# Ledger of designs, part 52: designed miniproteins, single chains

Each design is a single chain, and the fold is of that chain. pLDDT is the mean over its residues in the fold that is shown.

## One batch from the design tools (miniprotein)

Design m1794
Fold by ESMFold2-Fast:
Structure m1794 (fold): chain A 90 residues (1-90)
Amino acid sequence: MTEKEKKIAELLKETKLKLAKAYEEGKLTQEQFDELNEILGKIYEAVQNEDEEAYEKYLEELRELAKTLPEEVKKVVEEFIEKLEEIKKE
């Protein structure tokens, strides 16, 4: 893995842990939790494959999904997107 890929993998792990906590606290439905984990996995796969078209597509899907989430969970997703975009610019 490159240093950039390691940073993205760590960010993904941290974000998934925050989402798991939100699910355990009843802030996410099972469906929302599963959809978030699926889209995050697809974003990570797109980054690993250097597939910019897939990356942009799944990032947009994540932004749309975030609009349906409780405010505290939406902030977790927005922070993930901001940090991911910052890492990609390095």
Scores: mean pLDDT 84

Design m1795
Fold by ESMFold2-Fast:
Structure m1795 (fold): chain A 75 residues (1-75)
Amino acid sequence: MEELKRRFEELREEAKKLLDELESQLSPEQAREVTARYVGAVLRALGHLVDEDYEGAIETLEELIEELRELKEKL
């Protein structure tokens, strides 16, 4: 359990770092769209945590990180 909690926090930090990097490179309009996607994914992950579904929460953040990395690569 503690290992899953640690991984979740690590992924959350990574996603936030990627978001901050993208916000610095994108237009204000594009940054708002990316931020909305980030917020939606984090809320879904938190929903999984309420159900004690750490695996679902981790998968949600992993999908978000992949999306953010793909966006960064296209810049």
Scores: mean pLDDT 82

Design m1796
Fold by ESMFold2-Fast:
Structure m1796 (fold): chain A 74 residues (1-74)
Amino acid sequence: SERDKALQEVDEIVGQTMTEIQRLIDAGASPDELLAVIDKGIEKLKELGKKHPEIQDYVQQAIDMFNSLRESIE
């Protein structure tokens, strides 16, 4: 279903973003570099939510998680 595909896309964005964050942390990247990756992930999630209103709650949970992570870095 379109809903199942959209949920998979959320999981892919989250997974890719978290993997990139971990790689940057391991490499000793700056806070600004970490924030840029998080902001890119949030942007992708917002665009996905616009295309798939049926999964808004799931998208919002992922965005809230990244906003919490962002606040922990600032």
Scores: mean pLDDT 88

Design m1797
Fold by ESMFold2-Fast:
Structure m1797 (fold): chain A 103 residues (1-103)
Amino acid sequence: SIFDEIVKVVKEFTEEATKILTDEGKDAVAFQFRLHVESMIKELGEAYERGELSAAEVAKLAKESLTYLVNYAKQYLSPEAAKKLDEVLKKAQQKLDDLIKKS
């Protein structure tokens, strides 16, 4: 389903984002980042299964939530690592936009 593809994009993004955080020695930030993403995906998945949200709305809310988490995580990073995190966010946003267009 398109929902399963959204979850895959978010999981791949989360692995790349948390690696950037742990490479900078910010393991506690990486843990909180992962926890928030997992909670978000669970809540969005339950809303999608109930028919409260379309796949396009799930992708849009996921984009908004990931952007928020990245902006918070960047405050703990060097400028170079923050730029890398912005680049992986941009790739995830593009993939989610492509999934919205398919829905």
Scores: mean pLDDT 89

Design m1798
Fold by ESMFold2-Fast:
Structure m1798 (fold): chain A 83 residues (1-83)
Amino acid sequence: MEEIEEAIKELESLGYTDAAKAIRKNVEGLREAIERGDLFGAEVYAALILMTASLVKKYGSPEAQKAAERIADAVVRLLEEAR
């Protein structure tokens, strides 16, 4: 979680404010879904995060692409640990 928040802050500092806001909101939803055992909701929130990260990787700077990759990797790991 701390690693995801750090990467979100990096996206904000690089000017990807809308992407950072969307990811943060969906990370909150992902956390809450995992805490209540809602695996369907967790996968929905993860898919939204991964889609936003994919767009940053496609259109972003190299620094933004690295931050997005860190977010994507951490989200996939959280889902695997929740199963």
Scores: mean pLDDT 85

Design m1799
Fold by ESMFold2-Fast:
Structure m1799 (fold): chain A 85 residues (1-85)
Amino acid sequence: SPAEQARREAILQEIREANERVLEALDAVVDARLNNASQEVIDAKLAELRAAIDELIAALSKLPELKEKVEHMKANKDSFLAGVL
């Protein structure tokens, strides 16, 4: 139905926007580390990256066909964050 298609398109747009926020937050963490920022600044940027990843996971979770991808992201989130430059 048109209503169902509109809901799906809204979710896909939410996913695109959430993904962009993750990329921006990741860039901020990398930039802070490369510019030898204080640990407090780095920790704040890592918290923003964690929040952005959680928002992306929440958006992806609205599409049942992405269940396996969502579970993979949940399982590997902390390992990914620990490995960020």
Scores: mean pLDDT 86

Design m1800
Fold by ESMFold2-Fast:
Structure m1800 (fold): chain A 72 residues (1-72)
Amino acid sequence: SNIAAAEPAAREADRRIQEAIAAGRTELDAETADLVHRAASLVAGAPLPALSKPASFEEVLAAVAEAARRLE
């Protein structure tokens, strides 16, 4: 499934997001933004627009919401 294919990238992205939150960061670095974009595109089954580098948490949440919308 698209979700299963995205699991490794999503798991690594979640780990980095949690580390960023714990560190008090307001943005995600380019590597984490790329992981989120890859995982979201896999879930959506199509390439999504690239995230900003660095990416805001709002932009990341929007990408995840768009991937979920396209999964239906």
Scores: mean pLDDT 76

Design m1801
Fold by ESMFold2-Fast:
Structure m1801 (fold): chain A 77 residues (1-77)
Amino acid sequence: SVMSRYEQLTQQVEQDLEQSKTQSIDEQIRTLMHNTASLVLMSILLRLDGDFKTADEAMDKANELGKELDKLMQQKK
């Protein structure tokens, strides 16, 4: 189900972010870009399934990662 895939994705995102903390800024940026895109796609799929509440939660998580991405991009200047 889409919900099951969303649960797996959120666990994978948490693991990826934790692992990226010991990596370079460039690698952290790539991890944030990938996971932000994955959460946006999941939000769209959940919305198509009629699960608007979980779709909004997925988009909120994507927006949080997007803010962290912006912060790291500014540090790289």
Scores: mean pLDDT 85

Design m1802
Fold by ESMFold2-Fast:
Structure m1802 (fold): chain A 65 residues (1-65)
Amino acid sequence: AVEAAFARYDTDGDGTIPASQLPAFLRDLGLQPTAAEIAEADRDGDGTVDFPELRDLLIRHHQRQ
């Protein structure tokens, strides 16, 4: 599940994934992320993505497909 994959990438246990790892994470889920979707997930530009931001990205991706 996406939650299990998120926990695997959240190596620090702080509830975030580095934005630089987001493409690899999404590919592990069988998704083909666009640069726009990746930028949208890190919308505050702090270089990290929390679970709610990631879930929003996945919902938007699913709705567009």
Scores: mean pLDDT 70

Design m1803
Fold by ESMFold2-Fast:
Structure m1803 (fold): chain A 75 residues (1-75)
Amino acid sequence: SSVEELKEAIENGDNKKIIEHLNKNPKPSLEELKLIAKYLRENHPDPNVAKKTLELLTKDYPEEVKEEVMKVFEE
């Protein structure tokens, strides 16, 4: 599944595969967005850039989705 492919790329730190997955799936599911939020929180060297990346990824989603994703990031 697309969620499993994204999870594997995240676990391997394969930034090229993560980008490829996002390009193939321009509207990720809430579950995928939460996985991305957790990855960025734990692995991105610049938390401000990580937060802006999540804001851009979720910009066209309903407010409730944005709030759930950002809550995972800010835990």
Scores: mean pLDDT 78

Design m1804
Fold by ESMFold2-Fast:
Structure m1804 (fold): chain A 62 residues (1-62)
Amino acid sequence: SELDELIEFLIETVKELMKHMSKEEARKAADEMLDRLAKQRNLTPEQVEKLRKAVEEEIEKG
């Protein structure tokens, strides 16, 4: 689904960002990207929450 593709995209992006910056900076960048995606793709609050959780889990794991 489009949502699954967005989750994968954000996870891979966060992994790449964490190679070059702190976890805190990567989290901020990911939050900004998620906000932009939510507005551009008119995502529901439920979809935004799923994306946010996936990003948070990846940052905590890395």
Scores: mean pLDDT 81

Design m1805
Fold by ESMFold2-Fast:
Structure m1805 (fold): chain A 88 residues (1-88)
Amino acid sequence: MEKEKEELEKKAKEYKEKYEILKNVLENPDKTNEEEHKKALEIFKEEYAKLRKEEPELVAANPTEVPQLVLQKLEEEAEKYEKKAKAL
């Protein structure tokens, strides 16, 4: 149980970190460095691929809002893992 809780807490932290990196690059592109931009791009590609697989209709309906949809998905995943960790 303790190990499972730690794994869920780790996943929640990973999603929060991804959310912060992507949000910072999207909101402050001129204040972020090349390494941060590369990290944000990798996060976006991975999460966008998941979103397209899980919710293709939502992506098709909102083609100009894709970065916002990815940010929302990252936040939802972080909250999901936090709730699971607290339930254990």
Scores: mean pLDDT 78

Design m1806
Fold by ESMFold2-Fast:
Structure m1806 (fold): chain A 59 residues (1-59)
Amino acid sequence: ELEKLFRLLSADGDGTITRGQLRALLPGLSDEEVDEMLKKADKDGSGTITLEEFKELFS
């Protein structure tokens, strides 16, 4: 299910999720909460989340 959800969010085909897409997934979170999640998942500071990093958010 996480892989399918990630694929829907990364539908532009680059294989990553942006901050905006993460916020759209979790509309109940503030911008600050989304930024915290992105910072925790985005280990390299690219501003995007890979599938592996996305799975880490929920494991």
Scores: mean pLDDT 71

Design m1807
Fold by ESMFold2-Fast:
Structure m1807 (fold): chain A 63 residues (1-63)
Amino acid sequence: LVEAAKKALEAAEKELAKGTQAGGAAAMSWGHEARVLAEKAGDEELAKKGREIEERGRQLALS
């Protein structure tokens, strides 16, 4: 779970780095996945990072 959450965060960061609306939408999906996996693992810090990336992706997708 923790490793899966970390991989999802890495995927989200790559999508955010593209700086596109499509990249933002993809980052939201990966950030959401990372948050869910981290919450199941009980990793509060990873869950927080997932939420932050999900929100950043949302802002980019709506820009």
Scores: mean pLDDT 81

Design m1808
Fold by ESMFold2-Fast:
Structure m1808 (fold): chain A 63 residues (1-63)
Amino acid sequence: MDTLTRISLEVKRMLEEGVSDEELFERLKRILLEDYDEDTAEQLAESIVTSIRLGREESRELR
């Protein structure tokens, strides 16, 4: 499984587990560093966490 596929699965699992945004960012950055440089890994991890944060805010409003 390539790094992007693994990240997609890990994101789904971590969202189901209810991990913190900071923990999610660190985990994603660590996985991304396997195949990407530090700048790219950080930018991708931040983008993914931002998308998740927006989803979490919507979920909170519905509850």
Scores: mean pLDDT 73

Design m1809
Fold by ESMFold2-Fast:
Structure m1809 (fold): chain A 67 residues (1-67)
Amino acid sequence: KTKEALEIFYKRVKETKGDDYANAVKQSLERMFKGMTTEEQIKALEMWKRQSPSLADAIAEAIEVLR
């Protein structure tokens, strides 16, 4: 489900911020998530959502896919 969540996140961010930014963020998340459990991934995304209001909707949708 992590791959599906990252794909949804990428599509949403691409629509608002463009492809280059969306790709850079997706790659960063893929690296970060490689050593994490699903629960740890959700916690990291919830914290990031609080710190990044402009990405909150995209992050929330990714969290929902991971649940």
Scores: mean pLDDT 80

Design m1810
Fold by ESMFold2-Fast:
Structure m1810 (fold): chain A 78 residues (1-78)
Amino acid sequence: FKKSKYDADIVEALLTTKKSVKDIALELNVPVSTVYNREKEVIRRLVLSDDVQAALRELLTDLGVPQEKIEELVQKVS
């Protein structure tokens, strides 16, 4: 997973909105392929984990998301 300054924003949008990959890409002004690849990687990491909440916290922490925002996103997914 190659780090990008947009990775945190992309993951947040994927977890909190029902918008399509194309709509997220348009709103964040990033390539559609970037959002699509991040969606696949998020799904892969969460599906392979025995604890989805722990995996999500680890992913968001690695992407530099603030702790308060991590807990908000975990609560929305659980």
Scores: mean pLDDT 73

Design m1811
Fold by ESMFold2-Fast:
Structure m1811 (fold): chain A 93 residues (1-93)
Amino acid sequence: SSSLTQAIQSGDPQLARQAGRQLGQQARRRGLPAQIQNIRLGSSDEPQLMSQTARLSGQHRNGQLIHSGIVASTDQQLQSGQAAQQSLLDTLR
């Protein structure tokens, strides 16, 4: 299994696209915003998209409002998104 943070930071477009698909599937299950459900990663150098996706995933996990104007490091926000995915997978067992 690929880590979301490692996959996106590796610079491998295929791993980034796989991470995007996983985020989209988990977002659909949790009812996260459509922009996460339809996310495409690894097709371009768009770090804002990656940060936004991780931020929204972290928002859902913590029930915390993470305003779209707040920019955080991609690594930190991706870790939050990965933890949200793990919590969701545990719920689906």
Scores: mean pLDDT 46

Design m1812
Fold by ESMFold2-Fast:
Structure m1812 (fold): chain A 66 residues (1-66)
Amino acid sequence: DEKLKEAEKLYEEGRYIEALRLYDEILKTKPSSELILRRGELVYEMSQDPELTKKLAEYFKELEEK
């Protein structure tokens, strides 16, 4: 709940990777369809910007190593 509020705040501030990290952390402990869709929306928004897409790709590489 508080982590979700922080993630939304980070998204509003343009801190997309930090918001994405919090969404993924919440999903590990409290998965929900709504949060999965919210994560997808954030990923889609980031994919519309070349620099954010580059950061997104690096984040996904980190997840693969896990």
Scores: mean pLDDT 79

Design m1813
Fold by ESMFold2-Fast:
Parts: structure tokens; sequence; C-alpha cells
Structure m1813 (fold): chain A 87 residues (1-87)
């Protein structure tokens, strides 16, 4: 599970500069796997920290306006997947 999450994060990093739409699709898959990990586990925390780091690095490479839009899209996706996981 954790190794699969790390592979998705690596794929997302590669896609962010080539195909941002596809990178967001991979982000959804990453979140779905993240929420399958035991809540509050060390593995979940590690995966969350790595994901946040990647997203911040991606946002830092964009203009302020593009970074704002990107983070808003990330927040919307996160809200959607969280709601689905809690159902």
Amino acid sequence: MLEEIEKLLAKMRELLSKDPEKALEVFKEYLELLYKLPSGSEEQKFAEDEGVRLLLEAAASLSPEEAQKFLEEVNEISKEIRAKAEA
C-alpha cells in the first residue's frame, strides 16, 4: 500500500509539468489509497507529509494566480474524496 502511494506521488510529480489535468486524476487515486490506510497510523502520516510536500513544491513552481487556482482544485478534490471515504 505505502509503496503504491509513493509510486502515485512520483507519477503525479512527473505529470504536473506535462499534463496538469492528468496529475489531478492521479491525486484522486493517491487520496483514495491514503484513506484506506489505518486512520492515524505512522504510514498514513508519512504518506500525507509526502503528498503535502509535493503539492507545495508544485504550487511554488507556478505564478501566484496559478498557484491559488491549483490549491483550490486540490482542496475541492480532497473534500470530495474525504466525503466519499466517510460514507
Scores: mean pLDDT 76

Design m1814
Fold by ESMFold2-Fast:
Structure m1814 (fold): chain A 77 residues (1-77)
Amino acid sequence: MSEEELKQRAARLLAAAYIAVIGASFAKTPEEREQYIKVAKELIEEAERIAQGLSPEDRAEVLKDVESIKKKLEEIK
């Protein structure tokens, strides 16, 4: 994949992870919440892997968004 394609893929994964975090925050059952948390974690792990193939600047941007999502996941009870 080109770097631009990898960057776009990472962006889509991070967007999906944010949606999963929102889903976890509004989940009505513990089981539903755990499923959203699991999906969000899998998506950010994939984005982190893709980031390793990016330029240092683009990698830093992706990793900053990953850390933001991780902090939001830690706030979900």
Scores: mean pLDDT 84

Design m1815
Fold by ESMFold2-Fast:
Structure m1815 (fold): chain A 68 residues (1-68)
Amino acid sequence: MKAYVYYTKEGEDYGRQAAEAVRREFGVDEVVLKEAKTNEEALENARRTKQETGAIATAGGEGWAGTM
């Protein structure tokens, strides 16, 4: 099973933390980290990936730390 975490360069630490959390909670074999230019782009990319693939996809940013 594959999961995707989208993050901004400024939110890279949150993206890495989100990837670790997803890997632990969902037992995924692979977590793909993808950089986006903005938080809005990261959220849109995560949403599109969920709609098109059905895979676990989320955006890691400052908001991620608040929702953990």
Scores: mean pLDDT 71

Design m1816
Fold by ESMFold2-Fast:
Structure m1816 (fold): chain A 110 residues (1-110)
Amino acid sequence: SLEEEIIKLMEEAVEKLKKFYEENKEKLSPEALKLVEEALKYFEKALEIAKKNPLDIEGIAEEIHKAFEKLEEAMKLLSPELQEKLKETLKEINEILDKAHEVIDKMKEE
């Protein structure tokens, strides 16, 4: 179903950020680590909202926006190498979220 596709895409977005966290946690300052962990919590909240009601677009978007705010703060604390890795991760996440938006638009037409 289109609802299952949205949930799967949200799970893929969360996994992309978790991979960045697990691969880089030893290289992050304590403050940057905390911000990435807070961003992960917001992404996980967005996924829980999507699992309960994938049509709660505003609720999902609010939690994603909060996650991106934390990641922007973290970006300022990172080395140039880690900034590039996070930018690549965010690009992949945004591509996944764009696909989720396309699925949501199709659901609104049905």
Scores: mean pLDDT 85

Design m1817
Fold by ESMFold2-Fast:
Structure m1817 (fold): chain A 55 residues (1-55)
Amino acid sequence: GAELERAIENLIRGAAQLIRDLGEAVARQYVRREAEELGIADRAEELFERALALA
């Protein structure tokens, strides 16, 4: 639903910022944890790739 879509967009933007400021390792850990909390841990790799493209 719209809430999950907004959470995913926020996750991607947050991860992109972390890639720029602190590097990929920190961002990958963030994406994995956030995806687990959202119940979409299986999508963590996809979401990290989207963050890399945005960074």
Scores: mean pLDDT 88

Design m1818
Fold by ESMFold2-Fast:
Structure m1818 (fold): chain A 79 residues (1-79)
Amino acid sequence: MEEIEKAKEEAVRKGVEAGEEALRQGLSVELAARIAESTAMSTALERLIVDLKLPSDEALKIAEEVAEEARRRFLELAE
C-alpha cells in the first residue's frame, strides 16, 4: 500500500537524519548507526500501529526492515 511505503520512507529518512546529527555531535559511527536504527524503528512503529492501524506483528516486521535500511543508508553516507 502506498501509505505504508510513504511511512517506511519517512521513518528511514528520520533515522538517517538522527544518525547524522549524532555523528555531528561527536558520537562514534557505530553509536550513530544504532541511533539511526532505533529512531527509524520507533518512527515506523508509531506510524504503522497508531496512524495506519496495522497489526503489531506485521508492524514489527516492517519496522525491523526499516531499521536495517536506515542503518545501511547511514553507513553509506558516513563512509
Scores: mean pLDDT 85

Design m1819
Fold by ESMFold2-Fast:
Structure m1819 (fold): chain A 100 residues (1-100)
Amino acid sequence: SSEEVLEEAKRFKEELLEKLEKAKTDEEIQNIVDEFIKKANEIVKKLEEAKASKEELREVQRILGETFEAILSKIKSLENLQKALEAATKISKRLNEMIK
């Protein structure tokens, strides 16, 4: 259900923020960026399949956006920054298209 996907998004944010707090190396940050991209795309696909409401889509967009902002604050390498920004742009466009 779309409610289960929303709960999954909230748990994912909490888990990823905990990993981010413990991350000490650029490689660990790179792994967190990769995990974010993979899981965010999975969540968006599940929302599309569940025919989530516009309000549920906006709430997930907020959760993923807040998670992404936290990741951005820890990125030190240009390569990780480019990868994160490209992925976030694609995810944001897909969510905005679904909200229409």
Scores: mean pLDDT 85

Design m1820
Fold by ESMFold2-Fast:
Structure m1820 (fold): chain A 92 residues (1-92)
Amino acid sequence: IEEVAKVAKELMKEYAGFELYLVPVEEIQKKIAAATNGKLSRVQRRRFADFIRGLGFFMKGNELDVEKVLAALKEFGYTLDDEERELLDALR
């Protein structure tokens, strides 16, 4: 999880706001695989990559508003799993 959070932080520094959403999911999955030394399954890498891309809508420039993410997920009726919650906490 810490390695995935590091990838997310590096992407948020490179891509401002909605630009993060435009990054190909395969590129993010490749960065996650490299950072985690292949320890995550393909399904886990895809899930984290899609989650990270979505964070772009809650960014002010290169800074993530974690509280807005949590509010939006609650409004959508989405329940964070333990891994997604741990990732968001690491991004605070």
Scores: mean pLDDT 73

Design m1821
Fold by ESMFold2-Fast:
Structure m1821 (fold): chain A 89 residues (1-89)
Amino acid sequence: SEEAEKLKEYLIEKIKEKLPHLSEEKIEELAEEVVRIVEEHGLISPEDAEELKEKFNLSEEDIEIIRKIVLDYQVEEGIKLLEEAVRKV
């Protein structure tokens, strides 16, 4: 979906910025997996976070940064949807 593609692009950009020690290839694979999790579960659960840490060899700090990036994206998109809804009233 276009929404999944936008989330993926946002994640790649923000992960590159906030976790510059990760390789570009690893960031792309990580972003793809995070998009899949968010599409299926709506958020990164504690169980999803543990799986991501094991699969990508991430620290606890790394995963918390990724979770915050996802939350920031969802808040920004939610605000846009609310602004669109208010404009129709």
Scores: mean pLDDT 82

Design m1822
Fold by ESMFold2-Fast:
Structure m1822 (fold): chain A 120 residues (1-120)
Amino acid sequence: SPLEEFRKLAEEIRKILDEMREAVKAGKLTDEMVQKALEELRKIFERILKLADKYLSPEEYQEVKKILRDLFEKIVEILRDYYLDPSVTKEEAVDRIRKAVDEALEKIFSIMEKELEKQK
């Protein structure tokens, strides 16, 4: 099921974010861990795009692509805010990223679910 494949990819993203949050709580989050997490997220986003290309219309594919692009830009913006503003905590930055990811994944799930309904 394309929806089950997407759920597995969404869970991989959440696992990365949970590992980042635990590293923040332990005082162990490094720049290298952030860079690795961003690269892993980019790879999972590419896998989501491959699913979208396979199962969605060209128009829905472009919508998913835009959601993921906007999400990645938002993550970069949050990280920039953290590095430039000493009042922004690591916890606040990770929580903002988690919220942005959850909102984006919900939008993509809705698009994928509508495609599944069209196949019934």
Scores: mean pLDDT 84

Design m1823
Fold by ESMFold2-Fast:
Structure m1823 (fold): chain A 103 residues (1-103)
Amino acid sequence: SKEEILKKLDEAYNEFIERLREVLKDDPEAQEEVINRLKELYNKMKEAIEKNDLDGVRETLLELARFLTEVLARYPAKQDELEAVMGELLTRLLEIIRELEKL
């Protein structure tokens, strides 16, 4: 159901944000900037799902992927940790999109 998909989205983003807080804990300005942008992208994806806008969900995923690439480039010392955490988020979001396509 859409409600279950929204719950999975909430869980995926919340877990990702908490892991990012830990990875970026020594740089509070970077942490705040990255987390605020992720919250904006979460809200865009959530709104697209609520509106049954599958194209909007896909566009937000592409925007997220571009932003994550930028974050990796900005924090080379943390690249391995960031790649692992980002990979988990992207995998979960792709599964959510597959579930939406079946509705």
Scores: mean pLDDT 85

Design m1824
Fold by ESMFold2-Fast:
Structure m1824 (fold): chain A 55 residues (1-55)
Amino acid sequence: SMREALQRRIAILRENIAQQKKLIDDPTASEREKRAAKIAVQNNEDMIAALEAQL
């Protein structure tokens, strides 16, 4: 169903956010990597909000 497909996509995006947040908190990660990860987190959070609005 569309609901199940949306829920699976949201779960994948949440897992991606968790991995990016680990990178942001990593003291050995470069500033470039951390900036890219912060942008990715924001984009994925915006996507989740849009998908959740459809549920």
Scores: mean pLDDT 89

Design m1825
Fold by ESMFold2-Fast:
Structure m1825 (fold): chain A 78 residues (1-78)
Amino acid sequence: GSPSAEERARAREQGVAHIVALYEAGRRALAVGMLREMGRGFAELDDPETAARAYAAADALEAGQLDGRGIREALLAP
């Protein structure tokens, strides 16, 4: 069955925290890759809005236009 809204929110928060930690550790390329994997995962769960936000955040981070706060705001803002 599809994950609950609470399970999806928890997974998103945990994923974002991990990605931010990788970025702060200087692992930007890995953080970008994980944002793209997060987008792919949400697309597979029929959540195209969250998938689009994850892909946009990955592109912005790769371009140097996003920081740790920006990653959180892009994926955790309502």
Scores: mean pLDDT 81

Design m1826
Fold by ESMFold2-Fast:
Structure m1826 (fold): chain A 66 residues (1-66)
Amino acid sequence: ASPADLLAATNEMLEVQRKSYELDLDKAFELIDKLLKKLKERIPDEAELFDWTAERMKKRIEERKK
């Protein structure tokens, strides 16, 4: 993927992380999973990076709510 594509993906992840803190745990995880699916479809060569980042995002939500 190009650096511009990764920057756009990063910005989308940051926006979703911010919104996720305002949602219940189930909806927050659903939102992250929907984003992850879309990003992996757009930039499949970075799938492992997106999986790692999504896992980290979910952990942050769990730590704040549990």
Scores: mean pLDDT 81

Design m1827
Fold by ESMFold2-Fast:
Structure m1827 (fold): chain A 59 residues (1-59)
Amino acid sequence: ELVNIGDIAVAETAEEAARKAREAALEKARQLYPNGVIVDERVIVLSPRVAAAVLTVEL
């Protein structure tokens, strides 16, 4: 079974926002699906200070 987990972050730069979004999504995935395996990662810069990260987790 595959599920998608994501988060959005705001920071001073797009690079920092992307990093924070990815870290937040990873933490959420570990908390909700501790035995899941991350099979895909996507990070999208939405604006100069906002990014989203989406992880696909195999259960």
Scores: mean pLDDT 85

Design m1828
Fold by ESMFold2-Fast:
Structure m1828 (fold): chain A 74 residues (1-74)
Amino acid sequence: PDPPVDDSDIDRGQRIVDDLLRQARRLNDQQAIQDVDQARTYIDRFRSTRNQSDFDQGSQYIQQAVNRIVQKQQ
């Protein structure tokens, strides 16, 4: 009864976070940078704890950062 979250999903999440951080820094948007840093923290926690709530929190912060970056660029 393990969720369909593999090590490859964690790896993809980290790559997404790195890409979002680069975009947030280019925009000089401190809130977007903070959202990305929070996502990175929760993904890192999930990597060690395997706690689904840590993954869910990280995903929420990724969504917030994406929405903010898209709004700033469009």
Scores: mean pLDDT 77

Design m1829
Fold by ESMFold2-Fast:
Structure m1829 (fold): chain A 86 residues (1-86)
Amino acid sequence: AKSQEQLTESLTSYILDNQGSPLPLLLLRDALVHDPDRDTRLAALQALRSVQTRLDPQLVRSVLEQVLKESPDEALRQAIEVLLAE
């Protein structure tokens, strides 16, 4: 959806503008685990994917592993497993 693409772009910009802070990644982790809107969760995952090469790989991996353990959404967990295998 167009709104999901716009949300992904906004989240990506926010992360890149705040690379010196762990806060954007912590907020994305919270959204991925706790946000009731699936489109928001998928947009957050796509934002992480698009910036993962520009962030601390250990910090990104930690966030993804925590979401994988805590998320009840099987489709989101499968997407994260694919991303971790890349």
Scores: mean pLDDT 73

